# Designed miniproteins, single chains, continued (5): the designs that were tried, part 99

Each design is a single chain, and the fold is of that chain. pLDDT is the mean over its residues in the fold that is shown.

## One batch from the design tools (miniprotein)

Design m19649
Fold by ESMFold2-Fast:
Structure m19649 (fold): chain A 60 residues (1-60)
Amino acid sequence: SKQEFIERLKSLFEKYGLPEEAERYVEEMEKAQNERELTIVAFRALADIAEKWLEEKLKE
């Protein structure tokens, strides 16, 4: 469900120490009126998480 997906993304952002980003993306996803808008916001959020994860791995 939309709510379940939002909660999972929020947990991922919080796990990587990005609570401000988590709050922002949750708000954007809740404002999405259809699956297309939700998908676009979700992909942007996942891209930010992936970028942060890769940056941390490259510091090793």
Scores: mean pLDDT 76

Design m19650
Fold by ESMFold2-Fast:
Structure m19650 (fold): chain A 67 residues (1-67)
Amino acid sequence: MKKLEEAKKLLEKAIEAINQGKVDEARSYIDKAAKLFDEADVSPEEKRELAVRITAAYLLAIGKELE
């Protein structure tokens, strides 16, 4: 599943960017992962797991941008 695997790799890069305080880069990776996830044709269970990970990364990135 090419798009699902690419989305997972982008999420790993996003988490690394968040850990380095590079929130803008993290947001870009999350957006790319979300786009690939939307285009992926996978089981509902796999989509659910990835959706949770995308949401968690998004909340972490937003949290670091807030004062």
Scores: mean pLDDT 76

Design m19651
Fold by ESMFold2-Fast:
Structure m19651 (fold): chain A 72 residues (1-72)
Amino acid sequence: VVEEARRHIEEARRTGSKAHLEMAVQLARALANEGRKDEAVRIYTEAAEVAESFGYHDLAAEARKLAEQIAA
C-alpha cells in the first residue's frame, strides 16, 4: 500500500492529476488506521507538496493537517 500510494504521487507529479493525489491521501489514511503512522505522515507530506506545486491549495492544506494530527 505504501508503494501504491507513492505510485499515485509519481503519476500526479507527471500529469498534474488531482485524482491521483486524492488516492494517495486515501491510502495514507488507511496506513494510519493500520498503525503505520510514520509511513502515513510521509505520504501525506509528499502529496501535500505535489498538490501545492500544482495549485491544489485545499488538498495540500488538508493533507498537511492530517500529517500533523498523526505525527506524534
Scores: mean pLDDT 80

Design m19652
Fold by ESMFold2-Fast:
Structure m19652 (fold): chain A 101 residues (1-101)
Amino acid sequence: SRLEELRKRLEELAEKIKENKDDMEKLIEAAAEFFRVVRELIALAESAGAHDIAARLREVLSETAVEFDELVRQNDYEGAAEVLLEGIERVLRLIEEFEAA
């Protein structure tokens, strides 16, 4: 399913982030891909009538984007990577809730 494909992409993205914590360009690219995947998950949740899951996904996207941008401005590479990894973990938990519904 598309949901399973997006889950796998997030898991692969987490590994890529762990391997590239010292590369801000790679972290910015990873953030862009994370936000794209989350936006697609929001659309899938909305189309399935899971409006609560969609709202929580939007919250993760907004919080992660704000915190990531702040750490990038500070040149805090490790902090930026940790924020993305926590965002991915939160989204993976929401995917599990969506699949259980």
Scores: mean pLDDT 88

Design m19653
Fold by ESMFold2-Fast:
Structure m19653 (fold): chain A 71 residues (1-71)
Amino acid sequence: SEEEVKEVLAEVLKLVKEIYSTKDPEALERLREISEKYDPLLADAKSIEEQLELLKEILEELKKLKEELEK
């Protein structure tokens, strides 16, 4: 649903801001890699369902990155 897309997007944006605020060069490099991978896929997504799946994948990758930074 559009509401679920908004909720997942809000979580993605929150994690991006948290990671970006560290100003860690390795973390920023990983954010760039995620953006380069998913930005074209999101642009090509034809349905809300496709956008939601991509945003969930982005969220998972961001959660993994945050976990790695906490080690």
Scores: mean pLDDT 81

Design m19654
Fold by ESMFold2-Fast:
Structure m19654 (fold): chain A 81 residues (1-81)
Amino acid sequence: SMEELIEEAQRLIEQALAAEKQGNYEEAGKLYERAAELLRKAGMLVEAARFYRQSADMYEKAGNLEKAKELREKAEELLKE
């Protein structure tokens, strides 16, 4: 259900915040990306775009500039129109 998607996304965001605070940027990036995917499936496009950008920031801090660019483009695509 939509509620289950949102609840799972919230758990992933909490895990991502913990990883980010520990400096585990690649892990935080993966967790934010998974949360954004679930929010997108739930139709929460603005929130999904927000967490794709947060994921991109984490991948950039981890040195993965290609993945960061991909995720920022994905966030922009969700908000077009």
Scores: mean pLDDT 90

Design m19655
Fold by ESMFold2-Fast:
Structure m19655 (fold): chain A 68 residues (1-68)
Amino acid sequence: SMADFQAELAALRAQMDAAIDRLVKYEEDYLKNVLGLSDEEVQKYVDEMRKRLRIVADRTLAEKAAAR
């Protein structure tokens, strides 16, 4: 049903959001603690990373919706 499909898309979006959050947190830790970057440099980097990942995730969701 359409309701089941919408629930599937919502679950996929939630999974993507959780994955993005985990990747960003991992990258923040790496940039700060391994590479020794400043808070300002880290924030700028992870903001751009998050934006790029959101664009890819939104495109993936749109393509999945269109393919149904």
Scores: mean pLDDT 85

Design m19656
Fold by ESMFold2-Fast:
Structure m19656 (fold): chain A 111 residues (1-111)
Amino acid sequence: MSKVLEEAERLLKTLEEVLQAVRDGAPRDEIIAKINEVIAETGRLLQAAREEITDPEKLEEILKLVSEIFTLAQEAIRAVRAGDRDAALEHVERMLETAKKIYEIIKEAEK
């Protein structure tokens, strides 16, 4: 398995853990720490994609989706800090959906 695919799978797993933490009403500091892990993992995914994705059109699409995850992560942190659980849940769900799209693009790029 490629490094870019491994990083994408790691990101999906961490996002599922964040989603569960929000649903379970975990402490705000714990949820924020997990979202910061998502930000770090998304940065590693971005680096691996730049190194391993040779199709420029697929790389550009991944870069756009990665930028969306960074924006949603910051919005999720703000929602958590404000105590807006519904907004935090919506932003995390959108991050997970976006990460799934990245994963499918990477799988297609490896065919």
Scores: mean pLDDT 89

Design m19657
Fold by ESMFold2-Fast:
Structure m19657 (fold): chain A 63 residues (1-63)
Amino acid sequence: VEEKIKKAVEEVRKLLEEGDFYGASKKMGEAMADLYEAGASKEAIDKLREEAKKLVEEALKKK
């Protein structure tokens, strides 16, 4: 589960750095759906969501 979260966060970070906010949002949604299907806990899904918020804040600061 942690490895899946790490990979999802990395992919979203790259998309945000490229300015692809739509692609980042789509990838985040897919990653959350994958975690839910894999039986991940609410806590794990919340962690992914929290990491995504930090990445969005970081991307906005770079503008």
Scores: mean pLDDT 74

Design m19658
Fold by ESMFold2-Fast:
Structure m19658 (fold): chain A 61 residues (1-61)
Amino acid sequence: MRSEEAKELAEKLKKILNDPNVSREQQIKAGAALLLLETSDDEQRAIEYAKEVIKEIEKSK
């Protein structure tokens, strides 16, 4: 069962992937973070990675 935090991060990453102002490099990182949130057995590490990716993208915008 995924936590509420992981679900919120996944929704935010999906919005980033649909943002035309996000660079291709940032879209690749966001896609990787989303895949890890959906497939990783280590949910906590996937959450930390997703937070870092989102933080980098937000700082750039």
Scores: mean pLDDT 78

Design m19659
Fold by ESMFold2-Fast:
Structure m19659 (fold): chain A 94 residues (1-94)
Amino acid sequence: GALEGGEGAIRGGLGAARSETREGVTGGVAGALAGIGAVFEAEVLKNLREAGISAVSGGEAAIRGGEAGTDEGSEEGIRGGREGVEGGRAGIAE
């Protein structure tokens, strides 16, 4: 569910960092953490509809963070962000 998406976001950010500069590390990690935070908020609040929308937004922020932080490693950051978004959607469904 939502937790799995958050974990994917972290892995994506770290993957981007491995191939890129310090900026890649900072962007990818920051984006991944934003996505995870939104996903956990959906879980904790139990208002899955509203909080799930926030989780999706967090996942999108994770994707943007990966893109901003990395030029070539952004694919890994984007992948993590997409997994965060999917986790948020799963949280809404569950």
Scores: mean pLDDT 54

Design m19660
Fold by ESMFold2-Fast:
Structure m19660 (fold): chain A 63 residues (1-63)
Amino acid sequence: MIEKVDPEKLKEAIDKVKNAKNFYEMREAAREVVKILNTPTDKMTEEDKKLIEEAKKYEWLAN
């Protein structure tokens, strides 16, 4: 087991993207999502998989 994605942190980051007041805040939140997503994960729950799929949709916003 290398590392574990923190699903709470990932959910909060995604929530920040969805509730962002403007594109700057949205991109900042997306960067948090991408940072979490880049953590190698050995075990993933169904919830984690759904969150990762959601997170990938915001990946380009972080750039």
Scores: mean pLDDT 68

Design m19661
Fold by ESMFold2-Fast:
Structure m19661 (fold): chain A 55 residues (1-55)
Amino acid sequence: SAEEYFKKGLYYLNFEGDVEKAIEYFRKALEEASPDSEIAVRALVFLAIVEAHLK
C-alpha cells in the first residue's frame, strides 16, 4: 500500500540514513496513492525536499 511505502521511506531516511532508498520508497508511495490523498501529498513533499537537497 502507499502508506507502507511511505513508512519504508521514512525508515530509510530517519533510521538508516539511506537517502537513495528513501527516495525510491517515497516514489513508490506516490505511484500507489491517489493524487488527491493525504499520502500522495506527503510523499510528493518529502520526495521534492529530499531530491532538492540531493542536488
Scores: mean pLDDT 79

Design m19662
Fold by ESMFold2-Fast:
Structure m19662 (fold): chain A 57 residues (1-57)
Amino acid sequence: PEGRQQLDQAEDALLRGNSKEAITLAEEYIEIAERLGDRQGYLKGLMIKIEAKRLEK
């Protein structure tokens, strides 16, 4: 489905410790999820963004 690539890339960026990339990709995924009315996707993207921001300090 739409946004799957952004979600997978955001998760990979987070695992690699690349907070800036993870935030950007998570925001893109959140935007896609909102347009699709995908509440579960919205929450997943938000969780990744929160974790990535934590890494930024």
Scores: mean pLDDT 82

Design m19663
Fold by ESMFold2-Fast:
Structure m19663 (fold): chain A 68 residues (1-68)
Amino acid sequence: MEGLKKALKAAEEGIKNEDAGEALGKVKENLTEEQQELLSKEAQKLKKVPEDGLDLLKLIVEALKKLL
């Protein structure tokens, strides 16, 4: 659970700073492989296609909030 909270904070900070690359790296660093798989499945359930890196971070934030 701690990794999920850190990943959420990193993703939200990336949206605020408009730096998708750095934020995506920090999200991945704070998640186990199992948590990354769960996040991917949760994001797919949202049926949204991200248009850019910031849209992807917004999708990740929504998916992480559902996992918490």
Scores: mean pLDDT 78

Design m19664
Fold by ESMFold2-Fast:
Structure m19664 (fold): chain A 105 residues (1-105)
Amino acid sequence: MEMEIEKIRKILDEMESHPNAVPLLEPIDPAVFPNYRAIVPNPVDLSSIRKAVESGEIRTFEEFREEIEKMLENFKKLYPEGSPLYLNAEEVYDFAMKLIDEAEA
C-alpha cells in the first residue's frame, strides 16, 4: 500500500483538475474583493494546501480534511448561499471528502 501522503497528493491533483475548482486554485485578488482580508483573515486555497502538503505541514488525512474544510468555510463567507460559485465550492468539497473516505477504506 502507498503512504498516506502519496494518497493525499493524488487527491489534491484530482481536486486541482476538477472543472469547478478554478475559483479555488489561487488566492483571491484583494482588488476584486476589497474587504476580503476583513472577511477572511486566514485565507486557504488549493495553492496554500499544496504548499502545506509539500512542506510537511499536512501529514495525515485528518489534517488534509481540516484545511479543505477551512477553504470551503472561507469561500462560503464570500459568496451568497446557493450562488453558482458557492455551489461549485461545495461540489469540490464533496468530491474531495469522497476520495479521502475511499483512500482511508
Scores: mean pLDDT 79

Design m19665
Fold by ESMFold2-Fast:
Structure m19665 (fold): chain A 101 residues (1-101)
Amino acid sequence: METAEAARQRIAHLMRKAVSAAQKGNDEEAEQYLREAEAVADSVPDPKVREAFRLMVEAGRLYVEAVKAENAGDQEKADELFGKANRLGTEAVRLIEEARA
């Protein structure tokens, strides 16, 4: 088991790998990294921190979907999904800060 901070850093690293894989068109590899990030989030014993990390992974999933839309030439859908990912990421950060306070 990892500390909450170590789990957060691992999730961030896995989400960066997922986005990179999606940018290269490796959609299956991107999905594997997102599943690994979700498993890390689920391993966190604090329910409030776990909820925040789950939202962080969900934001990463939307970011991967946005990159896939961009690769397909659907810039309008990509922009919409990037906006949704940013809003969800902001909410995750807010919950992490509340759990830390």
Scores: mean pLDDT 84

Design m19666
Fold by ESMFold2-Fast:
Structure m19666 (fold): chain A 105 residues (1-105)
Amino acid sequence: SSTLQQIQSLLQQASESKSLEERQELVRQAAELLTQLYEEKGKLNGEEYGLAIATAQMAADLGMLELARRIVDLIRQAVDQDESLSEEQKQALLDAIRGIERYIE
């Protein structure tokens, strides 16, 4: 979707930015679009889960701990409600965000 491409572009720009303020703003925008996408669809696909995890990790790395926690909570909710995921896939996604949770707590 165009929203997926926008999130990916924002995260790429954040990774390449030399300004802390610009990086934080770009990650905040990516998180907002990701939240809107999940609210609209009610589900995430594999690529969207990947972008959600990347968004949470970048937020944590930039000291945006409240935002990182919010996106981690969104991922947990999405995984819990996603009946299309195998138990192995759910565990892999939860393991990915566990590292972020340990970093921010």
Scores: mean pLDDT 89

Design m19667
Fold by ESMFold2-Fast:
Structure m19667 (fold): chain A 55 residues (1-55)
Amino acid sequence: GLAEALLRKYLGLSDEQIAYLRANLDTPPAELGRRLGISPRQAAGAVRLLRATGE
């Protein structure tokens, strides 16, 4: 969807990293950021984007 396209383009996340985010939306942003190589703030934004656009 649009959220995945934005995450790939602006955060450089792979499909596997986006799948990890989808499976771990309740994980603290600091842990997500560490696992994905992005900041906690970017991880929190990515989770919000996926939740807002998720069907």
Scores: mean pLDDT 82

Design m19668
Fold by ESMFold2-Fast:
Structure m19668 (fold): chain A 61 residues (1-61)
Amino acid sequence: MLTEEQQKILDELKNTPGLEGYSDEELLEALKKNNWDLEKAKKLLIEEEIKEGIELIKEAV
């Protein structure tokens, strides 16, 4: 059960450039980990996407 406030924060995350590849569930996990701090959640997810890209390149070859 999400509050109206939590729902708005989630919606703002979904509209952040660079986070299009994340599911709602992944965005919710990031928000929970960062105590519903939108700015921290955005930073964490962007950093994680960059790390995943690097790992995929190393693992593919």
Scores: mean pLDDT 72

Design m19669
Fold by ESMFold2-Fast:
Structure m19669 (fold): chain A 66 residues (1-66)
Amino acid sequence: PLELTNKLLELRKKGDREGLIEFAKAVADAVREQHPAFAERLRKAIEEGNYDEAFRLTLLAIPLLT
């Protein structure tokens, strides 16, 4: 979990929007079965181009992967 959080923070610091969106999509897919409502919120933020919300929701989703 800490390693995933560190990777996400690095992508944010670099301004790598494409990398962050790909990371967010992977996290949304990983939590979809256990937390479908949360996965849907994250997917919607990505589709709407709401980068800040996608980052925030991805940070909140990482602990759910453990």
Scores: mean pLDDT 80

Design m19670
Fold by ESMFold2-Fast:
Structure m19670 (fold): chain A 64 residues (1-64)
Amino acid sequence: SQADVDRARALFEEAKALVEQGRFEEAERLATEGYILLSEAGEEALALALVDEVHRLVQERLAE
């Protein structure tokens, strides 16, 4: 549903904010929840893109 997609997008936005704070474990948990929600909604390509974005930000933060 659109409500599930909207909730997943909010989870990914929170995950990115947590990465900026160095809270990687919490960020990964929220990104996983968002991925499952989008995948169940049939939005697999979007789910993969948003997970990749969070993982890229984590790697950039760890490299700094």
Scores: mean pLDDT 85

Design m19672
Fold by ESMFold2-Fast:
Structure m19672 (fold): chain A 76 residues (1-76)
Amino acid sequence: MLEAAIEEVERALEALKRNDVDMAIAYLSRAKLLARLAGEEEAAALLDEAIKALQRGDVEKAIALAEEAKRRLEEA
């Protein structure tokens, strides 16, 4: 589950490099679900904040939050 959550965050970050916000939100939503299933509530909360940042048009904040969530998942 942790490796799958990390992979979905990486897919979201690649989608953002292509300016594909809708796909990034989809990948972050999958990552959030996988993080919760793994018991990683802090990473799941960061992913939820990243989704909300994208919904507000704050791509830079979303990238920073997604990268922080990825680091937390890698440390788990």
Scores: mean pLDDT 87

Design m19673
Fold by ESMFold2-Fast:
Structure m19673 (fold): chain A 70 residues (1-70)
Amino acid sequence: SNKEKAIKSLESAIESLKQGDVVAALNGLKEVEELGLATEEVKKAIESIRNGDIESALKHLEKALKKLKE
């Protein structure tokens, strides 16, 4: 399902971001947005990444992941 694809892409993006691979993380988040499951938290995470605030980005992505698993 699109939800399962979004969860996998989001989990991969979180792992990439934790490893400092911002490009891979943003590519994964773009896939989540293209699936129409871009939550407010995913958009906030992308803005945090653009501002260099990786800690805030990770918190927003973890919150998005929890919402998608509900």
Scores: mean pLDDT 82

Design m19674
Fold by ESMFold2-Fast:
Structure m19674 (fold): chain A 97 residues (1-97)
Amino acid sequence: SLAEEARELAREAERLAREARERGDGELAREAGRLAAEAGWLAAEAGDAEAGALAARAGRLAAEAGGAAGSPEAVAAGTAGALAGIGAAFEAGGAGE
């Protein structure tokens, strides 16, 4: 299902973000942020709050890894992923305006 695909992608983004943090790899952090954003958009289409929450966490971790690596592009990508995930979670959970 689209929800399962979104959750799997969000989990992969989190794994990459953690690896990027351990290696100090800004390019890997940026890729993790990109995948987190993609997972957030899929979560929104699926209407799956859990997938949105997973994407938000992955995006936050990617932004933190990017900041630690000195990559403003990775911080931006991770932040976009976190916001996409948050938006999806609130919309699906009925906690938005």
Scores: mean pLDDT 87

Design m19675
Fold by ESMFold2-Fast:
Structure m19675 (fold): chain A 90 residues (1-90)
Amino acid sequence: MEERLRAAARKLAQILADSMGAELVDLTLEPAKVDLKGAAVFYSPEVGAWVAVTEVKYEGDTLTVTFQVTERPPRDGDEAVKATVVLKLK
């Protein structure tokens, strides 16, 4: 299950980079517990997983997006894979 969520997170990071015409410069994946405070939650059919975006930071030409990936609709305290995606905008 964790490897499937890590694969989904990697694919979503690449889709995000491609959709923005940005370079994927770094991707950190780690186990985490779901925290939905202020999160934007959606289902991604392209990766077959639920996504909770917890932070978006724009600084200079760099966009850092933090999101959590779950197999089922996320609830606070659920096991998730947390992804921190660093994109360099062109």
Scores: mean pLDDT 83

Design m19676
Fold by ESMFold2-Fast:
Structure m19676 (fold): chain A 86 residues (1-86)
Amino acid sequence: MTLRITFRNLSEEQKQKLIEEARKLEERGYNVKVEVKGDEVVITIENVSVELAIGYVLRGIGLGLDGYEVKVSFEGDEVIIEVDFG
C-alpha cells in the first residue's frame, strides 16, 4: 500500500526536520518521495506494510488529540494523512 502524509503551515525548521526524517526512512530501504510546496511538505511512501501504515495513522490521530487539525482518509490502496500545524 501507499502512504501519503501532507503537513501544512510549517516553519522552515519544521520542513527541514520532516525532510531529514524522510531521508532516514529512505536509508532504511523505503521508497520515499518528498515534495515541498511553500509551507507544505508532502511525503509519499510506497510499498509500505499494513503495520507501518497503521503506525503512522495512530501517530496522526495522536497529533489530533494534541490539538492539531488532522484528517485521515483511505483511497483504494492509499492511506492519506493531512496534518495542519497552524
Scores: mean pLDDT 81

Design m19677
Fold by ESMFold2-Fast:
Structure m19677 (fold): chain A 112 residues (1-112)
Amino acid sequence: DLLERLAELVRRGILTGDAEGLRREALRLGLSEDFAEALAGLVEDIRRNHTLSEEEIERILEEAVRRAREIAAEAEKKMKENQLNTPEALRTLENIELSEFLRTVAELFANL
């Protein structure tokens, strides 16, 4: 749910150029200021370097969500094997998922 909301915010940011709106909405979702700024900067970089169809943007974001979920699922498996189920561990999983989404979006757009 959070990743799908984040992907939709990134999609709208790329299509509209409203990086500040994206930053504000990311903060409203409870994401860190550093993450929100990184996300807004990524959207500005994508818009500066690429002219893409809405379908291409959606395909790339769907792939980024998929990869982020796979990496987070593997991290969750390792944490369960080590019996880590604290609130700190759950925040770590969310941070891994969000960071991998951001990294994968940057990578996929850079490799177009």
Scores: mean pLDDT 81

Design m19678
Fold by ESMFold2-Fast:
Order: sequence, then C-alpha cells, then structure tokens
Structure m19678 (fold): chain A 96 residues (1-96)
Amino acid sequence: DAVAKAAAANAKAAAELTLEGARISGVELPEEAKKAVEEALKLADNANTLEQAKQAGRKAALAGTEATKVVTGQGLLKAIGGALAGIGAAIHAELA
C-alpha cells in the first residue's frame, strides 16, 4: 500500500519532469508522448496496487523517451530524467 503510493508518486514526478522538458524547449510533445504523459498521470493518481504503480512508471518512462525525439538543450536533460525516473518507479513497484 505505502510502497505502491510511493512508486506512483515517483511516476507522477517523472511525467511532470517530461512536461517541464517540453516547456523549457518551447515545443509541443508528439501525440504519443502527450498520451503517455496523460496515462501516466491518471494511473499514478489512481494507483492502489503495485501493478498499477508499475504501469504508471512504464507510461512515464515511455513519455520521457518519446519526448527526447523533439526536445532540446535543458529540456532534453529533463526528458531523459523523466524517462529514467519512470523506469525507476516501475522497478521500485516490481521489486516491492
């Protein structure tokens, strides 16, 4: 329960970091990245199980990865951070 919520909170932070990367770069996220961010945030906000938290982390990782295709400069570092943090959240939920 507490671990699932912690992993979900990490997935949400990862998705938000990807959005910040797009904002800093001044670009719109491609539809796939935008959808992945929306799904990650929705899954994270409603996560009550480790499986839901893991899925949120996976979607956050996908969002960050897709964002790296269009973001630049400091936004690219943020998108990479979002992808890695999303992977970390998914692993955290998997290992719990």
Scores: mean pLDDT 85

Design m19679
Fold by ESMFold2-Fast:
Structure m19679 (fold): chain A 87 residues (1-87)
Amino acid sequence: SMEELKKKAEELLKEVEKKLKEMERNIQAGTLSEEEFNKKAAEIGKKLKEAYELAKKANDQELIERVEKLEKRLKGLVVEFYDKIAA
């Protein structure tokens, strides 16, 4: 059902938010190798793609916008990580 699609997308977005906060803390602490960072970023990216497809099927514009906001946040963390290792 449409409600089940929305609930699944919401659950994925909550998990993504948690993982992004953990990744941000780990970047600031300098505790992530490049390999570990890329693995975590890929995992978050896969969850965002799944949430996006569910939001599209549910025709929920607010969920689509939430996915796009989190994708921008992930891209920002990628820039932050590579800036730190290049310094």
Scores: mean pLDDT 88

Design m19680
Fold by ESMFold2-Fast:
Structure m19680 (fold): chain A 116 residues (1-116)
Amino acid sequence: SAAAALRERLRAIASRVGARAEREGDGEAVGAAVGMISRAAEEVGVVIDEATVEEYARFLAPEVRAAIEAGSAEAFEALEEGIRRAVEYLARGDPEAARRALEEGAAEARRIIAAR
């Protein structure tokens, strides 16, 4: 099916980005971010290129790491919402709005963690 082909392409991208991040010592945070991006891309039904997945995952890695260290489900939910909105904007051909949504999700995750 088209959905199975989409999942396989996203899985291959996630594997390559994750392997590079692991070699650099940031595999956990980048891997988690890549997982969230891939899940959102599957839900929206779009393929995101490898360079964009890597850029977004590395941008989010500090906030993902902070959310892991804090054990904050609420911070993860804020990151997931920002990613979902970013992927929806990418699907519409609006990379500037996608970047803003990502930045807003990261800022909200930081706010949640700082309030604990």
Scores: mean pLDDT 86

Design m19681
Fold by ESMFold2-Fast:
Structure m19681 (fold): chain A 58 residues (1-58)
Amino acid sequence: SEKAKELREKAIELEIEAGLLLIQAALSEDPEERARLVAKAEELLEEAKKLYEEAKKA
């Protein structure tokens, strides 16, 4: 399904962005900045999970 492919591609993009934020968090010496980056990465990973579930139904 074309829809399933598009949803999976979007999920992969979100996972890549989350990975980059986690690398930035690991390199940050500021605890507040680290917490914000981790929280944003977790939000993106949750959205990616939802897209994978939608792709299974498409």
Scores: mean pLDDT 89

Design m19682
Fold by ESMFold2-Fast:
Structure m19682 (fold): chain A 71 residues (1-71)
Amino acid sequence: IDEAEVLLALARMLAAIAKLLVEKGKVEEAKKEVERMRELREEARELGDEESAREIEELLREVEEAIKEAE
């Protein structure tokens, strides 16, 4: 496992946590997880792993959509 694979795995966990927070009405806490995921996406890009960065971006879009629906 390289650094980009670890970043993607962390992003998947954060996405699951953020979606759960949205379901519980904790939208502001979910937004904090979104910021952490954005940091992981940029780190993946810096490592040159465009595939992992793209997957993290897709996870971000799913979470951001859930937040918009909850607001």
Scores: mean pLDDT 82

Design m19683
Fold by ESMFold2-Fast:
Structure m19683 (fold): chain A 67 residues (1-67)
Amino acid sequence: GDEEIEKLGEEVQRKAVRLYLQGKYEEAIKVLEEGIKELEKLEGSKVPEVIRGLRKGIAQLRELKAQ
């Protein structure tokens, strides 16, 4: 349900945050991309919202890597 979708999104974001704090930007981006692919397989009203959050995270990490 929506709780499992939100929890998956939170766990994916938490893993990506841990990686980028270690300077592992490419690995963090990969974790977010893989999380989006898993979320795209699920049906739920919150799937588009969580995917949007993860995509925003990818954009922010790419910007940080460019600095």
Scores: mean pLDDT 82

Design m19684
Fold by ESMFold2-Fast:
Formats: sequence, structure tokens, C-alpha cells
Structure m19684 (fold): chain A 62 residues (1-62)
Amino acid sequence: VSAEELVALAAELLDLAEARGTISPAEREEHLAALREAAAAMTPEQRAAFAAHLRALLARAR
């Protein structure tokens, strides 16, 4: 799992959170920026585990 793929999955969840009013647009951008930095520093194992977690959350949101 690439850092870009992980950011894309998280962006989908953050878009849902913004639509629900749980975060502001500014908070969404701040979370995405922080996640890009964190994802780049993650090991391949950490990225794979986080991606699996994000996919499970997206599946439940459906």
C-alpha cells in the first residue's frame, strides 16, 4: 500500500465526516496534511494495517 493510496482512503472518510458536520473543511485539510506526513514515515506493514482498517470503516459507512 502506497502513501498516496492511504491518503485517498482517508480522504473518503474525512469527506464523509465533513458532510456529517463532525469536522470543518479547515480541519479536513489539516488532517489530510498530517496524514500525508505520517503515511510517508510509516513502514509498509503499518500502511497495510491502516489501509485495511480504513477500508473496513468505509465498508461499514456504506
Scores: mean pLDDT 80

